# Designed miniproteins, single chains, continued (4), part 47

Each design is a single chain, and the fold is of that chain. pLDDT is the mean over its residues in the fold that is shown.

## One batch from the design tools (miniprotein)

Design m13714
Fold by ESMFold2-Fast:
Structure m13714 (fold): chain A 81 residues (1-81)
Amino acid sequence: SAAEAAKKEAFARLKELYGKLAEALAAGDLEKAREYAEKMAELAVEAGILTEEEAKRAVEELMAEARRDPAAVAALVARAV
């Protein structure tokens, strides 16, 4: 169905953005990491996976951890790709 095709496309896009997020974090590019995290959060809200408040919290928690220990966060994110 068209809805199933749309879900597969959304999942593929989330996977692509996750890879880009991992690369940005590994490079220490926190501006790009935030951009990719926010795009993933928007897709998760559109897909009904997260509320807007949960998505915003997840992005801010990720960015706070990335600022605290960028190498550890980059390693954790990269392992899931």
Scores: mean pLDDT 79

Design m13715
Fold by ESMFold2-Fast:
Structure m13715 (fold): chain A 62 residues (1-62)
Amino acid sequence: MDPKVLEAEILLALGLMAYSVGDYDTAIKLLKEALELAKESPEAAFLIPEIEEKLKEIEEKK
């Protein structure tokens, strides 16, 4: 398994956790970092749609 996939999944999970407690600024930062990692590896590309959808949802609420 590509280490970048695991790192992107961890950042996505942390971003969603920040969102659940109302910390939208931290959620956006973590999700953007997860998105950059997902773009660096074809193996992590399957995470891109989910990360982009969550970023859009959070930015609309901020």
Scores: mean pLDDT 80

Design m13716
Fold by ESMFold2-Fast:
Structure m13716 (fold): chain A 71 residues (1-71)
Amino acid sequence: EALVLTKEQLEAIAKANPALEVTVGTYPDATPEQVENARLAAEYMAAHRAIVDGDAAKARGYGSTPEPAPP
């Protein structure tokens, strides 16, 4: 699946570069390459699953989100 490709590529890059994994894990700054991958993945999931707006917040900033408590 195309979604697996984007995720797999991101994981492979993070594995090769330990410093990159820190940003990938939390997605704080998000480099242009990571932002592009996340954007593509979110769009692909929307087409396949037709999800609302849950994926955007679940990109990877769950614990880093300033508002984790709100419903």
Scores: mean pLDDT 50

Design m13717
Fold by ESMFold2-Fast:
Structure m13717 (fold): chain A 66 residues (1-66)
Amino acid sequence: MSPEELLARASELYREAIRAAEEGDRETAVRLLEEAKRLVEQGISDPELAAILVAYIDQEIARIRA
């Protein structure tokens, strides 16, 4: 999978996770965000970009778990 395809899939999973959280399904939301984070870690070779995206996803997981 290309880096662009990985980022597109991660973005889609992120949007699905936010929807799940809004519907009260925190378990599904966290699972989807963890999958999005995994795709970012696997597909992004730029360590600065990967760190930014991972931090953003981690902030959303923390917000959902709060």
Scores: mean pLDDT 80

Design m13718
Fold by ESMFold2-Fast:
Structure m13718 (fold): chain A 74 residues (1-74)
Amino acid sequence: SEELIRRMEELVREIRRLVEEGRTEEALKLLEEFARLGQELMADPNLTEAQRKRAQELTREAQELGLEVARLLE
């Protein structure tokens, strides 16, 4: 669980960098990977409240980055 959250944190950081650089196709690929890890994390019955809150904030950041990618592709 902690390992998955750390990987999700790394993905959000990398996605933000790619969006800032206008590398939208690569950002979309990492957003898909983020969604996959998020599904895996949600399947963990031992996820703590602190971990859930951290995952929720990461998901919000990823959603905002996804909207930015969508705007760049319009």
Scores: mean pLDDT 84

Design m13719
Fold by ESMFold2-Fast:
Structure m13719 (fold): chain A 57 residues (1-57)
Amino acid sequence: MERYERMVRKLTEDIRNASLERAEGLFESAVRALSDNPEAQEETRRRGEEALAEKRA
């Protein structure tokens, strides 16, 4: 699971560092990339949604 934790963190950072338009696409791609690991996919949704909400505020 440690490698998935690193992947989730990396993908979340990519979302935070992108423009809002690109961040939305990166979020969707990240969730899809982790479809084989439900726990990592859910964590990516949670953290990615938080990052997107911060960008939209």
Scores: mean pLDDT 77

Design m13720
Fold by ESMFold2-Fast:
Structure m13720 (fold): chain A 57 residues (1-57)
Amino acid sequence: KLYRATKDFPKLNSASLAFKKGDILEVLKEVNENFWLAKSLKTGEVGYVPKSWLEEV
Protein backbone atom coordinates (compact mmCIF):
# COMPACT_ATOMS: atom_id res chain seq x y z
CA LYS A 1 0.00 0.00 0.00
CA LEU A 2 1.25 3.51 -0.89
CA TYR A 3 1.64 6.34 1.62
CA ARG A 4 2.89 9.93 1.36
CA ALA A 5 5.35 11.48 3.84
CA THR A 6 3.82 14.47 5.68
CA LYS A 7 7.22 15.82 6.85
CA ASP A 8 10.98 15.21 6.60
CA PHE A 9 12.48 12.28 8.54
CA PRO A 10 16.26 11.95 9.03
CA LYS A 11 18.17 8.65 9.00
CA LEU A 12 18.49 7.90 12.75
CA ASN A 13 20.24 4.51 12.44
CA SER A 14 21.00 1.76 9.88
CA ALA A 15 17.49 0.23 10.25
CA SER A 16 15.52 3.47 9.69
CA LEU A 17 14.50 4.95 6.33
CA ALA A 18 15.10 8.67 5.69
CA PHE A 19 12.54 10.59 3.62
CA LYS A 20 11.42 14.09 2.63
CA LYS A 21 7.94 15.61 2.84
CA GLY A 22 5.96 14.47 -0.20
CA ASP A 23 7.96 11.26 -0.82
CA ILE A 24 5.91 8.18 -1.69
CA LEU A 25 6.58 5.06 0.36
CA GLU A 26 5.35 1.50 -0.16
CA VAL A 27 4.47 -0.09 3.19
CA LEU A 28 5.73 -3.70 3.25
CA LYS A 29 4.83 -4.66 6.83
CA GLU A 30 3.07 -3.11 9.84
CA VAL A 31 5.71 -4.13 12.42
CA ASN A 32 4.17 -2.54 15.53
CA GLU A 33 1.86 0.29 16.67
CA ASN A 34 4.42 3.06 16.01
CA PHE A 35 6.70 1.86 13.19
CA TRP A 36 6.21 0.27 9.77
CA LEU A 37 8.68 -1.33 7.36
CA ALA A 38 8.55 0.66 4.12
CA LYS A 39 10.31 1.07 0.77
CA SER A 40 11.09 4.48 -0.75
CA LEU A 41 9.87 4.62 -4.36
CA LYS A 42 12.36 7.46 -4.94
CA THR A 43 15.55 5.63 -3.79
CA GLY A 44 14.49 1.95 -3.54
CA GLU A 45 15.80 1.81 0.06
CA VAL A 46 13.94 -0.18 2.73
CA GLY A 47 13.73 0.68 6.43
CA TYR A 48 11.57 1.51 9.42
CA VAL A 49 9.41 4.67 9.39
CA PRO A 50 7.10 6.30 11.96
CA LYS A 51 3.55 5.54 10.74
CA SER A 52 2.13 8.78 12.23
CA TRP A 53 4.25 10.79 9.72
CA LEU A 54 2.60 9.04 6.73
CA GLU A 55 -0.78 9.62 5.07
CA GLU A 56 -2.64 7.18 2.80
CA VAL A 57 -2.49 7.90 -0.96
Scores: mean pLDDT 81

Design m13721
Fold by ESMFold2-Fast:
Structure m13721 (fold): chain A 66 residues (1-66)
Amino acid sequence: IANTIAAAKHAISINPTNASAYAALGSALAKQEKYQDAIAAYKKALSLDPANATAKAGLASAQAKL
C-alpha cells in the first residue's frame, strides 16, 4: 500500500495533470483508511477531469466511510 502511494505520487510528478494518477492516489490512501487524504486526492482528480468515474466512485465511497 505504501509502495502504491509512492507509485501514484511518482506518476503525478511526471504528469501533474494526470487525473487518473490522482484517482489512483486516492484509492491507495483509502486502502490505508486515510479517508480524508483520499477525499482530497479524488477531488483533485475531479478538478482535472470531472468525468473520471474512478474518482467519482472513490470520493463517494471514502466520504461514506468517514
Scores: mean pLDDT 78

Design m13722
Fold by ESMFold2-Fast:
Structure m13722 (fold): chain A 55 residues (1-55)
Amino acid sequence: SPQQQQIQQEADEEKQRLLDFIDTRAKREGLSDEQKEAWKQAATQNVDLVQQSRL
């Protein structure tokens, strides 16, 4: 449905914004690659859970 497509698009945009934020913060704070990867995984999982709850 159009609503499902919109929800997916919003989720994809949110993931992109969060990943960009994490990369910027990791560079500024000097985070390890392992910590950065963990944050990216957590952010992606949270967006997916929110997307599922909206469907």
Scores: mean pLDDT 79

Design m13723
Fold by ESMFold2-Fast:
Structure m13723 (fold): chain A 89 residues (1-89)
Amino acid sequence: EKIEKLEKRIKENPNDASVYLALAEVYLEKGDYEKAVEYFRKAIELSDGAGRAVALRLLAEVYRKMGDTEKAEKYQAEADKIIEELNKK
């Protein structure tokens, strides 16, 4: 139901990062980590600033749940760097 609504929104607005973020969160909650990673990556590609940092932090969480500590640390560090740069401005 929720996934169908979000997929319809992607067809209407294929560059809306928030829709991909919402889809990724739904898949993460369902335990479908492969699809969560795909949609978080798409959200990251389409966002900047605070929005990108949120998507990167959630991607790091997915990798932690998958046991990929190296990728989790990498994406967490990328998110932290964005937040630090935003706080300097």
Scores: mean pLDDT 84

Design m13724
Fold by ESMFold2-Fast:
Structure m13724 (fold): chain A 60 residues (1-60)
Amino acid sequence: MVGDVYRAVRDYFSDSGSALSFRKGELLEVREVFSDRLLLARSLATGEEGLVLADLVELV
């Protein structure tokens, strides 16, 4: 949910300006929930914000 911190379960790279790229184990703060599949999140490591597929992260 919004404000929750999730952990990346694997590396993910996107060439899209709207999607967030991250490394396995990176902590991502949820900024908005669009659906069961799609979140807007901010990387706590880089400060970058973008769209994240829910299947690529787990709640910590």
Scores: mean pLDDT 81

Design m13725
Fold by ESMFold2-Fast:
Structure m13725 (fold): chain A 87 residues (1-87)
Amino acid sequence: TEEEARRTAATLRALADQAATASPFEAEVLGSLAVMLLTILARYSEDPEVARAAREGARRIAEAAARRDPAAVAAALRETADRLEAL
């Protein structure tokens, strides 16, 4: 699960870089993809800290995506990646 969390963090960083220059609609799509990935990570993770970080990250990213704010989506993706890498 640490390996999956680390790979997920790398994916979120790539999505954050994309979201930073995306249109509002593209940022919402990127945020939605990240929420799906994090939801799956939380469901299959045996580590409660990883699952908790993934769920909180998904919530924040979904919130930013609903506002269709590319900068907020990029920030939420980056923050979630940082938290997963710190575990």
Scores: mean pLDDT 87

Design m13726
Fold by ESMFold2-Fast:
Structure m13726 (fold): chain A 68 residues (1-68)
Amino acid sequence: SAAEALAEMEKLLKEAVESIKDLPEEEKKRFERELLRIYLEAAELSQTLPAEEVLELFRKRVEELMEK
C-alpha cells in the first residue's frame, strides 16, 4: 500500500541520517544535501508512479549514495 511504502521510505531516511550523524560537519552537510535531492525527486515521481515503484527507486538511490 502507499502508506506502507511511505513508512518504509521514512525508515530508510531515518537510518541514513542516523548513519551519518558522527561524520565531520562538511561531509554530513554534503550527504544531507544529496538525501534532500533524492527525497525531492521521489516526491515528484510519486505524482505519476505507484508508491511501490517510487520506494524501490528511492531505496536504490539512497544505497548508491551511502556506498560513496
Scores: mean pLDDT 81

Design m13727
Fold by ESMFold2-Fast:
Structure m13727 (fold): chain A 60 residues (1-60)
Amino acid sequence: VLSRVERLAREAGASEEQIRELLDLVRRAPDPEAALRAAEEALRLGKSVEGVILAVELTV
């Protein structure tokens, strides 16, 4: 599950540091499942890496 977000983030041009931050945000979220879905959806919609991180933060 996390490996899918990791692959999508790399495809979007995320650095290893940005990928680590994104995965940490998902893990720390009160609802990691909702945070994961938000990250996957934002990445599929072609949002910037910064936009994806913001989308996940809004679910925390």
Scores: mean pLDDT 74

Design m13728
Fold by ESMFold2-Fast:
Structure m13728 (fold): chain A 65 residues (1-65)
Amino acid sequence: SLEQEVLRALGAIYDALGKKFMERGEYEEAVKWLEKALDLYRQAGASPEEIARVEKLLEEARKKL
């Protein structure tokens, strides 16, 4: 559906943004964007593998706080 496509696209943008903040060591910002990406991917019906990948990145970011 259009809604799922929009949610997935937005999730991918936030996922990419979260990764950039991780690379920069800006973990508070990384957590913010990765949490948003994860919520969007869950709403979009993303694969369990994709969800697990984002969850792992989010956990890594949180451990650095």
Scores: mean pLDDT 87

Design m13729
Fold by ESMFold2-Fast:
Structure m13729 (fold): chain A 64 residues (1-64)
Amino acid sequence: MSEEFIKRWLVNEAIKAAEAGDYETAARYAEELYRLTNSPFAKKALEAAKQGNREEAIKYAKEA
């Protein structure tokens, strides 16, 4: 239950940051999501955020 809530919150915050163009913040939330879930989608969201790729950062964060 706690992990599911944190995962959902991290996904939403990563998406909001990416939509705002704040890729540094999006990358931090995606990194925490990856550490929590070990999801390959969270890792791809992190990589996309570091590259400033808004569309892929949002896409992969939603799949994590």
Scores: mean pLDDT 82

Design m13730
Fold by ESMFold2-Fast:
Structure m13730 (fold): chain A 93 residues (1-93)
Amino acid sequence: MVEELARRAEELAKRALEEKDEKKRLELVKEAAELVLKALELAEEVTEELKRAASATARAALHLIKTSKDPKIREEAEKILRELERAMKEALK
């Protein structure tokens, strides 16, 4: 289950980097982040697959922040990045 969530999140994050529509890109990043957060909550150990999925999702969120012209999209992406960083820091403690 956790491995499936991590793999799906990594796939969605990679798709987000290839998506040209910034609103669709945000939706993909949101879905990827929700899957990573779910996986971190369910995981007894933070696996390399889960770390990779989290890193891919964070990278997609950062790319959206840097490239989006819409301040609302940037704000949502920044919120996702902060939530993901917080969850990873807590899980690795």
Scores: mean pLDDT 84

Design m13731
Fold by ESMFold2-Fast:
Structure m13731 (fold): chain A 55 residues (1-55)
Amino acid sequence: SEADRLVAQGTAALKAGNYEEAIRYYRQALSLDPENEAARENLAEAERKLREARA
C-alpha cells in the first residue's frame, strides 16, 4: 500500500539520522492509514530520537 511505502521511506530516513524527514513520512503514512501500527510506533521512536538529538 501507499502507507507501507511511506513507512519504508520514513525508516530509511530514520536510519540515516534524518529524524525530521522520518517524522514527515510517518505522519503522511498515518494520514492515509490511521491504524498503521508500524507508522505509529516508528513515529514515536523518531520523535524520541529527535528530542534526544536536540537535548
Scores: mean pLDDT 87

Design m13732
Fold by ESMFold2-Fast:
Structure m13732 (fold): chain A 56 residues (1-56)
Amino acid sequence: SSMREEILRLIGEILRLIGEKLDMELNGEVDPERIKELEKRIAELLKRMAELEKTM
């Protein structure tokens, strides 16, 4: 159950970061360095989620 809870938290964080990226793109306030940071963080969280799924 703790691993399931961690996966749900990771999904929530990924969705929040995607939302931030989309908001910047839609509002025309694109910071290329911030976009790179968001994409890197999303990739790291997705990798961690995949690793947790294999551990269950």
Scores: mean pLDDT 82

Design m13733
Fold by ESMFold2-Fast:
Structure m13733 (fold): chain A 65 residues (1-65)
Amino acid sequence: SAAERERRLKLLSELSVRIAKQDEKGLQEMGVSPELIEKIREAIEKNDTYSLLKLIFEALEQILG
């Protein structure tokens, strides 16, 4: 539905902002696991855009349950 698409896009936007700021506490507050936050940090440090995108989708799934 349009409402579900808007909700998912809003969450992706919030995730992207927090990741760009390296706001690990903010990511955890959204429901992202410490293990996934560590993987996101590693992908950022390695400039691994492909892995980072995969991890963002994993984070979205964790938040949505």
Scores: mean pLDDT 86

Design m13734
Fold by ESMFold2-Fast:
Structure m13734 (fold): chain A 58 residues (1-58)
Amino acid sequence: SEADAREAIRLAEEAIRTGDRELLERAQKLGVRAMTEGAVEEAREAAKLASEAAKRIE
């Protein structure tokens, strides 16, 4: 769960840097799973970064 949240954060940060929509989608999926498994704070940070990536990819 925490590992999924950290990977989601990493992928979202990479999506922000590269504009890669596939990395954004992977980050969102892992973030949802981390949230479901109780890593709420880390999953929330991942969701924030994924939102920033989505705005930039537009």
Scores: mean pLDDT 75

Design m13735
Fold by ESMFold2-Fast:
Structure m13735 (fold): chain A 77 residues (1-77)
Amino acid sequence: DLSPALQKFIEEHKKELEEMEKKLKELGEKYRAGEISEEEFLKGMAEIYFKLSKLAEPYDPELAKKLEERGKKLLEK
């Protein structure tokens, strides 16, 4: 179900996407260990979505908008 543009984005930004995945895992580990609050965890996830949105914009502007909206929703919870 991945579009050709999204596949190209993933291939061209594989290292950056892997680094963001590592950051998400690190945030989850800190949250489970009680080192950060739920608010800090959600904020960290939102920052990753905003970064992903900016990177995706040249490949798929509609996807970039959806990723930005996902980040905003995390901050509203």
Scores: mean pLDDT 80

Design m13736
Fold by ESMFold2-Fast:
Structure m13736 (fold): chain A 69 residues (1-69)
Amino acid sequence: GEKEAQELLAKGNEFLEQKQYQEAIEHYEKAISLDPNNAEAWRNLGLAYAKLGQYDEAIEYFEKAAKLA
C-alpha cells in the first residue's frame, strides 16, 4: 500500500545519498509500481539514471515527474 511505497522511496533516497545508484533505482522502481503518481519517486529515479550517465532515461523520468506536478 501507500506506506510500503513511502518506505521504498525513503530507502531509495538513502541509497541515492550513499551513491549506490543501481540499488536506488531498484527501490524507486518498486515504489513506482505501488504508487505510479508519486512525482518525487519519478524525479529521483531520473536523478539516479543521470548519475549513471543514462541521460535519455533520466530525461524521460524527469518529464514523467513534471507531468505529475
Scores: mean pLDDT 88

Design m13737
Fold by ESMFold2-Fast:
Structure m13737 (fold): chain A 66 residues (1-66)
Amino acid sequence: LKDRILRLLAERGSLSPREIAEALGVPQSTVTRHLRELEKQGLVVRDPRGRYSLSMKGVEYLGRGP
C-alpha cells in the first residue's frame, strides 16, 4: 500500500488523505496511518492544510524500488 501511495502522489502531485483513499479504494484511516509513517521516513511532506506530496527522498525511493 505505501508504494501505491507514493506512486499516486508522483502521478497526481498534492493530495489529501481522503483523495488518496478514494483513488486506492481503501479506508481513509488506513491511508492516514501509512502517510504518518511515510512522513516520519521523509518520503512525503505535509502542507499546512494537511495535503501530502512526494519528497525528493520519495522520488529516489520509487526510482530504486524496495
Scores: mean pLDDT 79

Design m13738
Fold by ESMFold2-Fast:
Structure m13738 (fold): chain A 68 residues (1-68)
Amino acid sequence: LLAEAERLGREAERLAAEGREEEARELALKAMGLYAKAQLEAGVKMNVPEEERAKAEERLAELIAAAE
């Protein structure tokens, strides 16, 4: 889930760079949902730095805001 969220986040950034803002926002929203799900599942099993996850989520939120 975390790897999939990261992949979608990177694709959203690429689409935004290409000017495809609506598609970038769609992928960013989907990635954000996967990050939220991964956070719930990882709370017990994964040793993922909170800081790194927060940065990724913040980056996705900026992409979503930029597409408005």
Scores: mean pLDDT 69

Design m13739
Fold by ESMFold2-Fast:
Structure m13739 (fold): chain A 93 residues (1-93)
Amino acid sequence: SDIEKGYKYISLGWEYLERGDYEKAIEYFEKAIELVKDDPRLVAAAYVNRGEAYRLLGRYEEAVADLEKAVALEPDDADLQRMLAAAKAEAAA
């Protein structure tokens, strides 16, 4: 199923993040977003994870864009709001 494949791609993205292969991580999170686009919580999780991969690459403007999309989907998530604030500060530096 697309949802099961989406979970697999999120897991693979995490594995590549752990290995320091941030470009591969971004690729798998992007694939997950397309597969789980009908599930707002999974889409938000994929945007958070891709945003974190962008931050680890120093691509702060792209990280902010992904985290803003995640916050729009999960506006009451205080941890996510803090992550966005941190990414915005890094992008402005």
Scores: mean pLDDT 86

Design m13741
Fold by ESMFold2-Fast:
Structure m13741 (fold): chain A 85 residues (1-85)
Amino acid sequence: SEADALKARFEAEMAALKAEMEAFAAAADTPVARQAAASFNRLLDAYVAEVRANPAITAAEVEAKLAEARAQKDAIIAWVEARQA
Protein backbone atom coordinates (compact mmCIF):
# COMPACT_ATOMS: atom_id res chain seq x y z
CA SER A 1 0.00 0.00 0.00
CA GLU A 2 0.98 3.67 -0.25
CA ALA A 3 1.08 3.90 3.56
CA ASP A 4 3.39 0.84 3.75
CA ALA A 5 5.72 2.39 1.14
CA LEU A 6 5.81 5.71 3.05
CA LYS A 7 6.58 3.87 6.32
CA ALA A 8 9.37 1.85 4.66
CA ARG A 9 10.91 5.03 3.20
CA PHE A 10 10.72 6.77 6.60
CA GLU A 11 12.41 3.82 8.38
CA ALA A 12 15.21 3.78 5.76
CA GLU A 13 15.78 7.55 6.15
CA MET A 14 15.84 7.21 9.98
CA ALA A 15 18.42 4.40 9.67
CA ALA A 16 20.58 6.67 7.46
CA LEU A 17 20.36 9.54 10.01
CA LYS A 18 21.34 7.14 12.83
CA ALA A 19 24.37 6.00 10.80
CA GLU A 20 25.38 9.64 10.21
CA MET A 21 25.12 10.44 13.97
CA GLU A 22 27.08 7.28 14.91
CA ALA A 23 29.81 8.28 12.41
CA PHE A 24 29.87 11.80 13.91
CA ALA A 25 30.14 10.39 17.46
CA ALA A 26 32.92 7.98 16.44
CA ALA A 27 34.90 10.80 14.76
CA ALA A 28 34.38 13.18 17.73
CA ASP A 29 35.37 10.38 20.16
CA THR A 30 33.96 12.13 23.26
CA PRO A 31 31.46 11.01 25.94
CA VAL A 32 29.26 14.04 25.10
CA ALA A 33 29.08 13.07 21.41
CA ARG A 34 28.36 9.39 22.24
CA GLN A 35 25.58 10.37 24.68
CA ALA A 36 24.09 12.80 22.13
CA ALA A 37 24.09 10.09 19.43
CA ALA A 38 22.40 7.62 21.81
CA SER A 39 19.70 10.20 22.69
CA PHE A 40 19.16 11.00 19.00
CA ASN A 41 18.82 7.29 18.15
CA ARG A 42 16.15 6.92 20.87
CA LEU A 43 14.29 9.95 19.44
CA LEU A 44 14.36 8.44 15.92
CA ASP A 45 13.12 5.08 17.30
CA ALA A 46 10.14 6.96 18.78
CA TYR A 47 9.50 8.67 15.41
CA VAL A 48 9.58 5.28 13.63
CA ALA A 49 7.11 3.86 16.19
CA GLU A 50 4.74 6.84 15.68
CA VAL A 51 4.88 6.54 11.86
CA ARG A 52 4.49 2.74 12.01
CA ALA A 53 1.41 3.07 14.28
CA ASN A 54 -0.38 5.54 11.95
CA PRO A 55 -2.74 3.60 9.61
CA ALA A 56 -3.48 6.77 7.56
CA ILE A 57 0.01 8.25 7.24
CA THR A 58 0.32 10.80 4.40
CA ALA A 59 3.29 11.84 2.25
CA ALA A 60 3.05 15.36 3.75
CA GLU A 61 3.28 13.98 7.32
CA VAL A 62 6.31 11.84 6.37
CA GLU A 63 8.07 14.82 4.70
CA ALA A 64 7.38 17.02 7.76
CA LYS A 65 8.75 14.39 10.17
CA LEU A 66 11.80 13.78 7.93
CA ALA A 67 12.49 17.54 7.96
CA GLU A 68 12.11 17.60 11.78
CA ALA A 69 14.50 14.62 12.18
CA ARG A 70 17.13 16.26 9.93
CA ALA A 71 16.79 19.57 11.83
CA GLN A 72 17.22 17.70 15.15
CA LYS A 73 20.40 16.02 13.83
CA ASP A 74 21.87 19.37 12.75
CA ALA A 75 20.94 21.02 16.08
CA ILE A 76 22.46 18.17 18.14
CA ILE A 77 25.72 18.22 16.13
CA ALA A 78 25.96 22.02 16.54
CA TRP A 79 25.26 21.71 20.29
CA VAL A 80 27.97 19.03 20.74
CA GLU A 81 30.52 21.04 18.70
CA ALA A 82 29.82 24.17 20.80
CA ARG A 83 30.41 22.14 24.02
CA GLN A 84 33.74 20.83 22.68
CA ALA A 85 35.09 24.31 21.73
Scores: mean pLDDT 88

Design m13742
Fold by ESMFold2-Fast:
Structure m13742 (fold): chain A 76 residues (1-76)
Amino acid sequence: SSGELLGQSLGDVVAAGGSPKSLSIIGDELGNAPDFSQESLAEALEKAAEELEKQGDSKTAEAARKGAERLREAAE
C-alpha cells in the first residue's frame, strides 16, 4: 500500500538522522499532495528532497529521493 511504502521511507529518513525540522518539511510537502496515490506521494517526496538539499541536509534528501523512487516503481 502507499501508506506502508511511505512509512518505510519515513523510517529510512529517521534512520538517516532526519531531524524534526527535516520531517516537518517532508510532512508539509506530503500535505500539499493532490491525492494519496503512489505517484503523487513520490512527487511530494521529490519536492521535499529538493528543499532538504537547499537547507544542507543532503543525507535526509537522499533518503527522501530513494523513497520517491520506490513509490514510483510500485505505481508502475
Scores: mean pLDDT 75

Design m13744
Fold by ESMFold2-Fast:
Structure m13744 (fold): chain A 81 residues (1-81)
Amino acid sequence: MELREEAERLLREAEELALRAAEAVDAGDLETAARLAEEAAELARRAAELYREAGDEERAEEAERAAERARGLAERLAAAA
């Protein structure tokens, strides 16, 4: 199932970017953290859309929550930078 496989790939990339964003925050690199968090939010949002198209609402909700967390982080970091 191509849509679900693509969604899984995008969500994994989003999770990795979110972890890197958190590491950048700990390092005091707020500009890099904001960029990585924004990228993570976009990938997670795309993953949620693909999961919904594939009929996997549970994973779509997980991806949406990941996108919301990453977007919130990016917005806070952009305001602080």
Scores: mean pLDDT 85

Design m13745
Fold by ESMFold2-Fast:
Structure m13745 (fold): chain A 80 residues (1-80)
Amino acid sequence: MFDEKMKELEKLIEEIKNKIKNGTMTEEDFNKLVAEIEKILKEMFELATKSKDPKKMKELEELYRKAAETIQEALDQLKS
């Protein structure tokens, strides 16, 4: 369900943030977490599109931006 996938996505974002804070982010972990996030986002986008609910679409866009920002922070950490 959309709400369950939203919670799962938020957990993955927090996992990335925790790995960044602890300095434990590896390239392997990054690739795995990004792939999982992309999969969930794709599934949520399909669900939101089928529902034709503008509120769900707006919530998904906000989550997408939050995920993109967190992924960028992880990339910056890996380059340093």
Scores: mean pLDDT 80

Design m13746
Fold by ESMFold2-Fast:
Structure m13746 (fold): chain A 55 residues (1-55)
Amino acid sequence: DNLKLAAEILEELRAAGVPDAQLTRLAAEALIKAGVPRAVVESMSLDERLALVRE
């Protein structure tokens, strides 16, 4: 499951100090690939994107 794998990687990257700008982009790509509309993802904050990826 690509979203589960993405969630694990994003949690590790955030813990390692990867910048929010990079995390925001990676979370958006994972959600769009999973079928979330681009316009919806673009309206979400980083924390909202990360929370949805963890679902």
Scores: mean pLDDT 78

Design m13747
Fold by ESMFold2-Fast:
Structure m13747 (fold): chain A 56 residues (1-56)
Amino acid sequence: MEVTFAADDSDEERVAKLAQMLGLSEEQARAVAARLAPAPGAGPSEAELRAAVAAV
């Protein structure tokens, strides 16, 4: 599953996108978003999303 963040997305909007796309709770989505925040440039890959989800 691939998620794309816009540069103007707030932290709350990124959490909402992750929760909806990954079927996670808001708390789990926040943890995933925090882990993906340092990703360089382009949005997270499916592999990065899987790694972040596995960490929560």
Scores: mean pLDDT 64

Design m13748
Fold by ESMFold2-Fast:
Structure m13748 (fold): chain A 66 residues (1-66)
Amino acid sequence: VSEEELDREAEVALLTIQATIAKKNGDYDTAIEYYRKIAEVTSDNPELRKQAEEDIKRLEEEKAKA
């Protein structure tokens, strides 16, 4: 893989970790923001973008019920 692809994978992994921590702390706004960044970084990969969008939708639903 290219260096830019490796950097992207590392960024997505870091954002995912931070989003998970935020969600576990009940900070849904921060978790949603991190997943939005993942969607932007993976906009050229339909599968990864769809996963990020689904995670955002789930978090928004959880926030609405909290």
Scores: mean pLDDT 78

Design m13749
Fold by ESMFold2-Fast:
Structure m13749 (fold): chain A 98 residues (1-98)
Amino acid sequence: MEERRRRVREAVEELVATLREAAAAGALSEETARESAEAIRENVEKALAALEAGNLSQAAAYATAAALIAIATANEISDPELAERVNEAALRILRALE
């Protein structure tokens, strides 16, 4: 459980850092970066809470929501390298929550 929480948080931090980098580069609006980061963090924390409670179906739903938000945000990033990094981080979050 501790190792899972660590891997999940590392993946989320990398994703949020990439969103900030995209906003700083003008490849994504600061508002979209902030709102997406908040929504992703909220859904990931809910997924982790559901896992601790043994609610695997609920955990999968929140994990999927976080990944979909990340992918949708990546589609709004005008820099293809930064967009790819966001998609890769979304996949790492999903794998860490398995």
Scores: mean pLDDT 85

Design m13750
Fold by ESMFold2-Fast:
Structure m13750 (fold): chain A 88 residues (1-88)
Amino acid sequence: SEEEERERALKKARFYINYAQSIIDLLKKYKERNIKLDPKTIEQALKEIKVNIEKAREYLKHLTPEEQAELQKRIDKLENEIKELESW
């Protein structure tokens, strides 16, 4: 059903957003602790974050306008945090 497709899409979108956030939080923790990471490792982590955000966006099309707005705000936050990490 359409409702079952929406529920699956919501679960998937939230999963990918949460996964992207977990990688960002880990990178922020290393930065906060002044732990030097290999630049290639940072680049690979940022690429993985971006891939997960793109996957989340694909599922937004199946959601209600309210759910889309909520998750879009979360994605916007992730995009800002990526920019901060890219300057590290």
Scores: mean pLDDT 89

Design m13751
Fold by ESMFold2-Fast:
Order: sequence, then C-alpha cells, then structure tokens
Structure m13751 (fold): chain A 82 residues (1-82)
Amino acid sequence: SAAAREAAIAARIEEIRREKERLVFLLTLFGRREEAERVAELYDRAIELVPTDAARAEALVEEARRLADEAIRRAAEEIAAL
C-alpha cells in the first residue's frame, strides 16, 4: 500500500541519518575530518534519493560505508603502530 511505502521510506531515511551521525562522529574522533565530510555528503545524497531511487540511495550508502571502513581501518593501523 502507499501508506506502507511511505512508512518504509521514512524508516529507511531515519536509519541512514543515524548511521551518518555515528560514522561522522567516529571519523571526527579519529581525526579523519575530510573523510567525515565526504561520508556525510554521500549519506545526505542517499537520503534525498530514498523516495525516488532506492537502488541509487543504497549504492551511495554502500560507498559511504566503504570509505568510512577504510578510514577507520587506517586510523586503527596507525594507533597499533605506536
């Protein structure tokens, strides 16, 4: 139904917003400000696309996750080398 679709879209947008806030916070704590900004931009674009192009929105979420994971991994490696 249309109501079920609207509810699913709203729920997905909220999930993406929470994930964005968590990863941006973590990247900022690790001193990865430029990566935090790029990840935030990808999530913001994904949020805009959820109602009209869910597949593209999910691709942007996956790209943001890959960038965040890479930046966090590099930060962890730098800490482990100390």
Scores: mean pLDDT 90

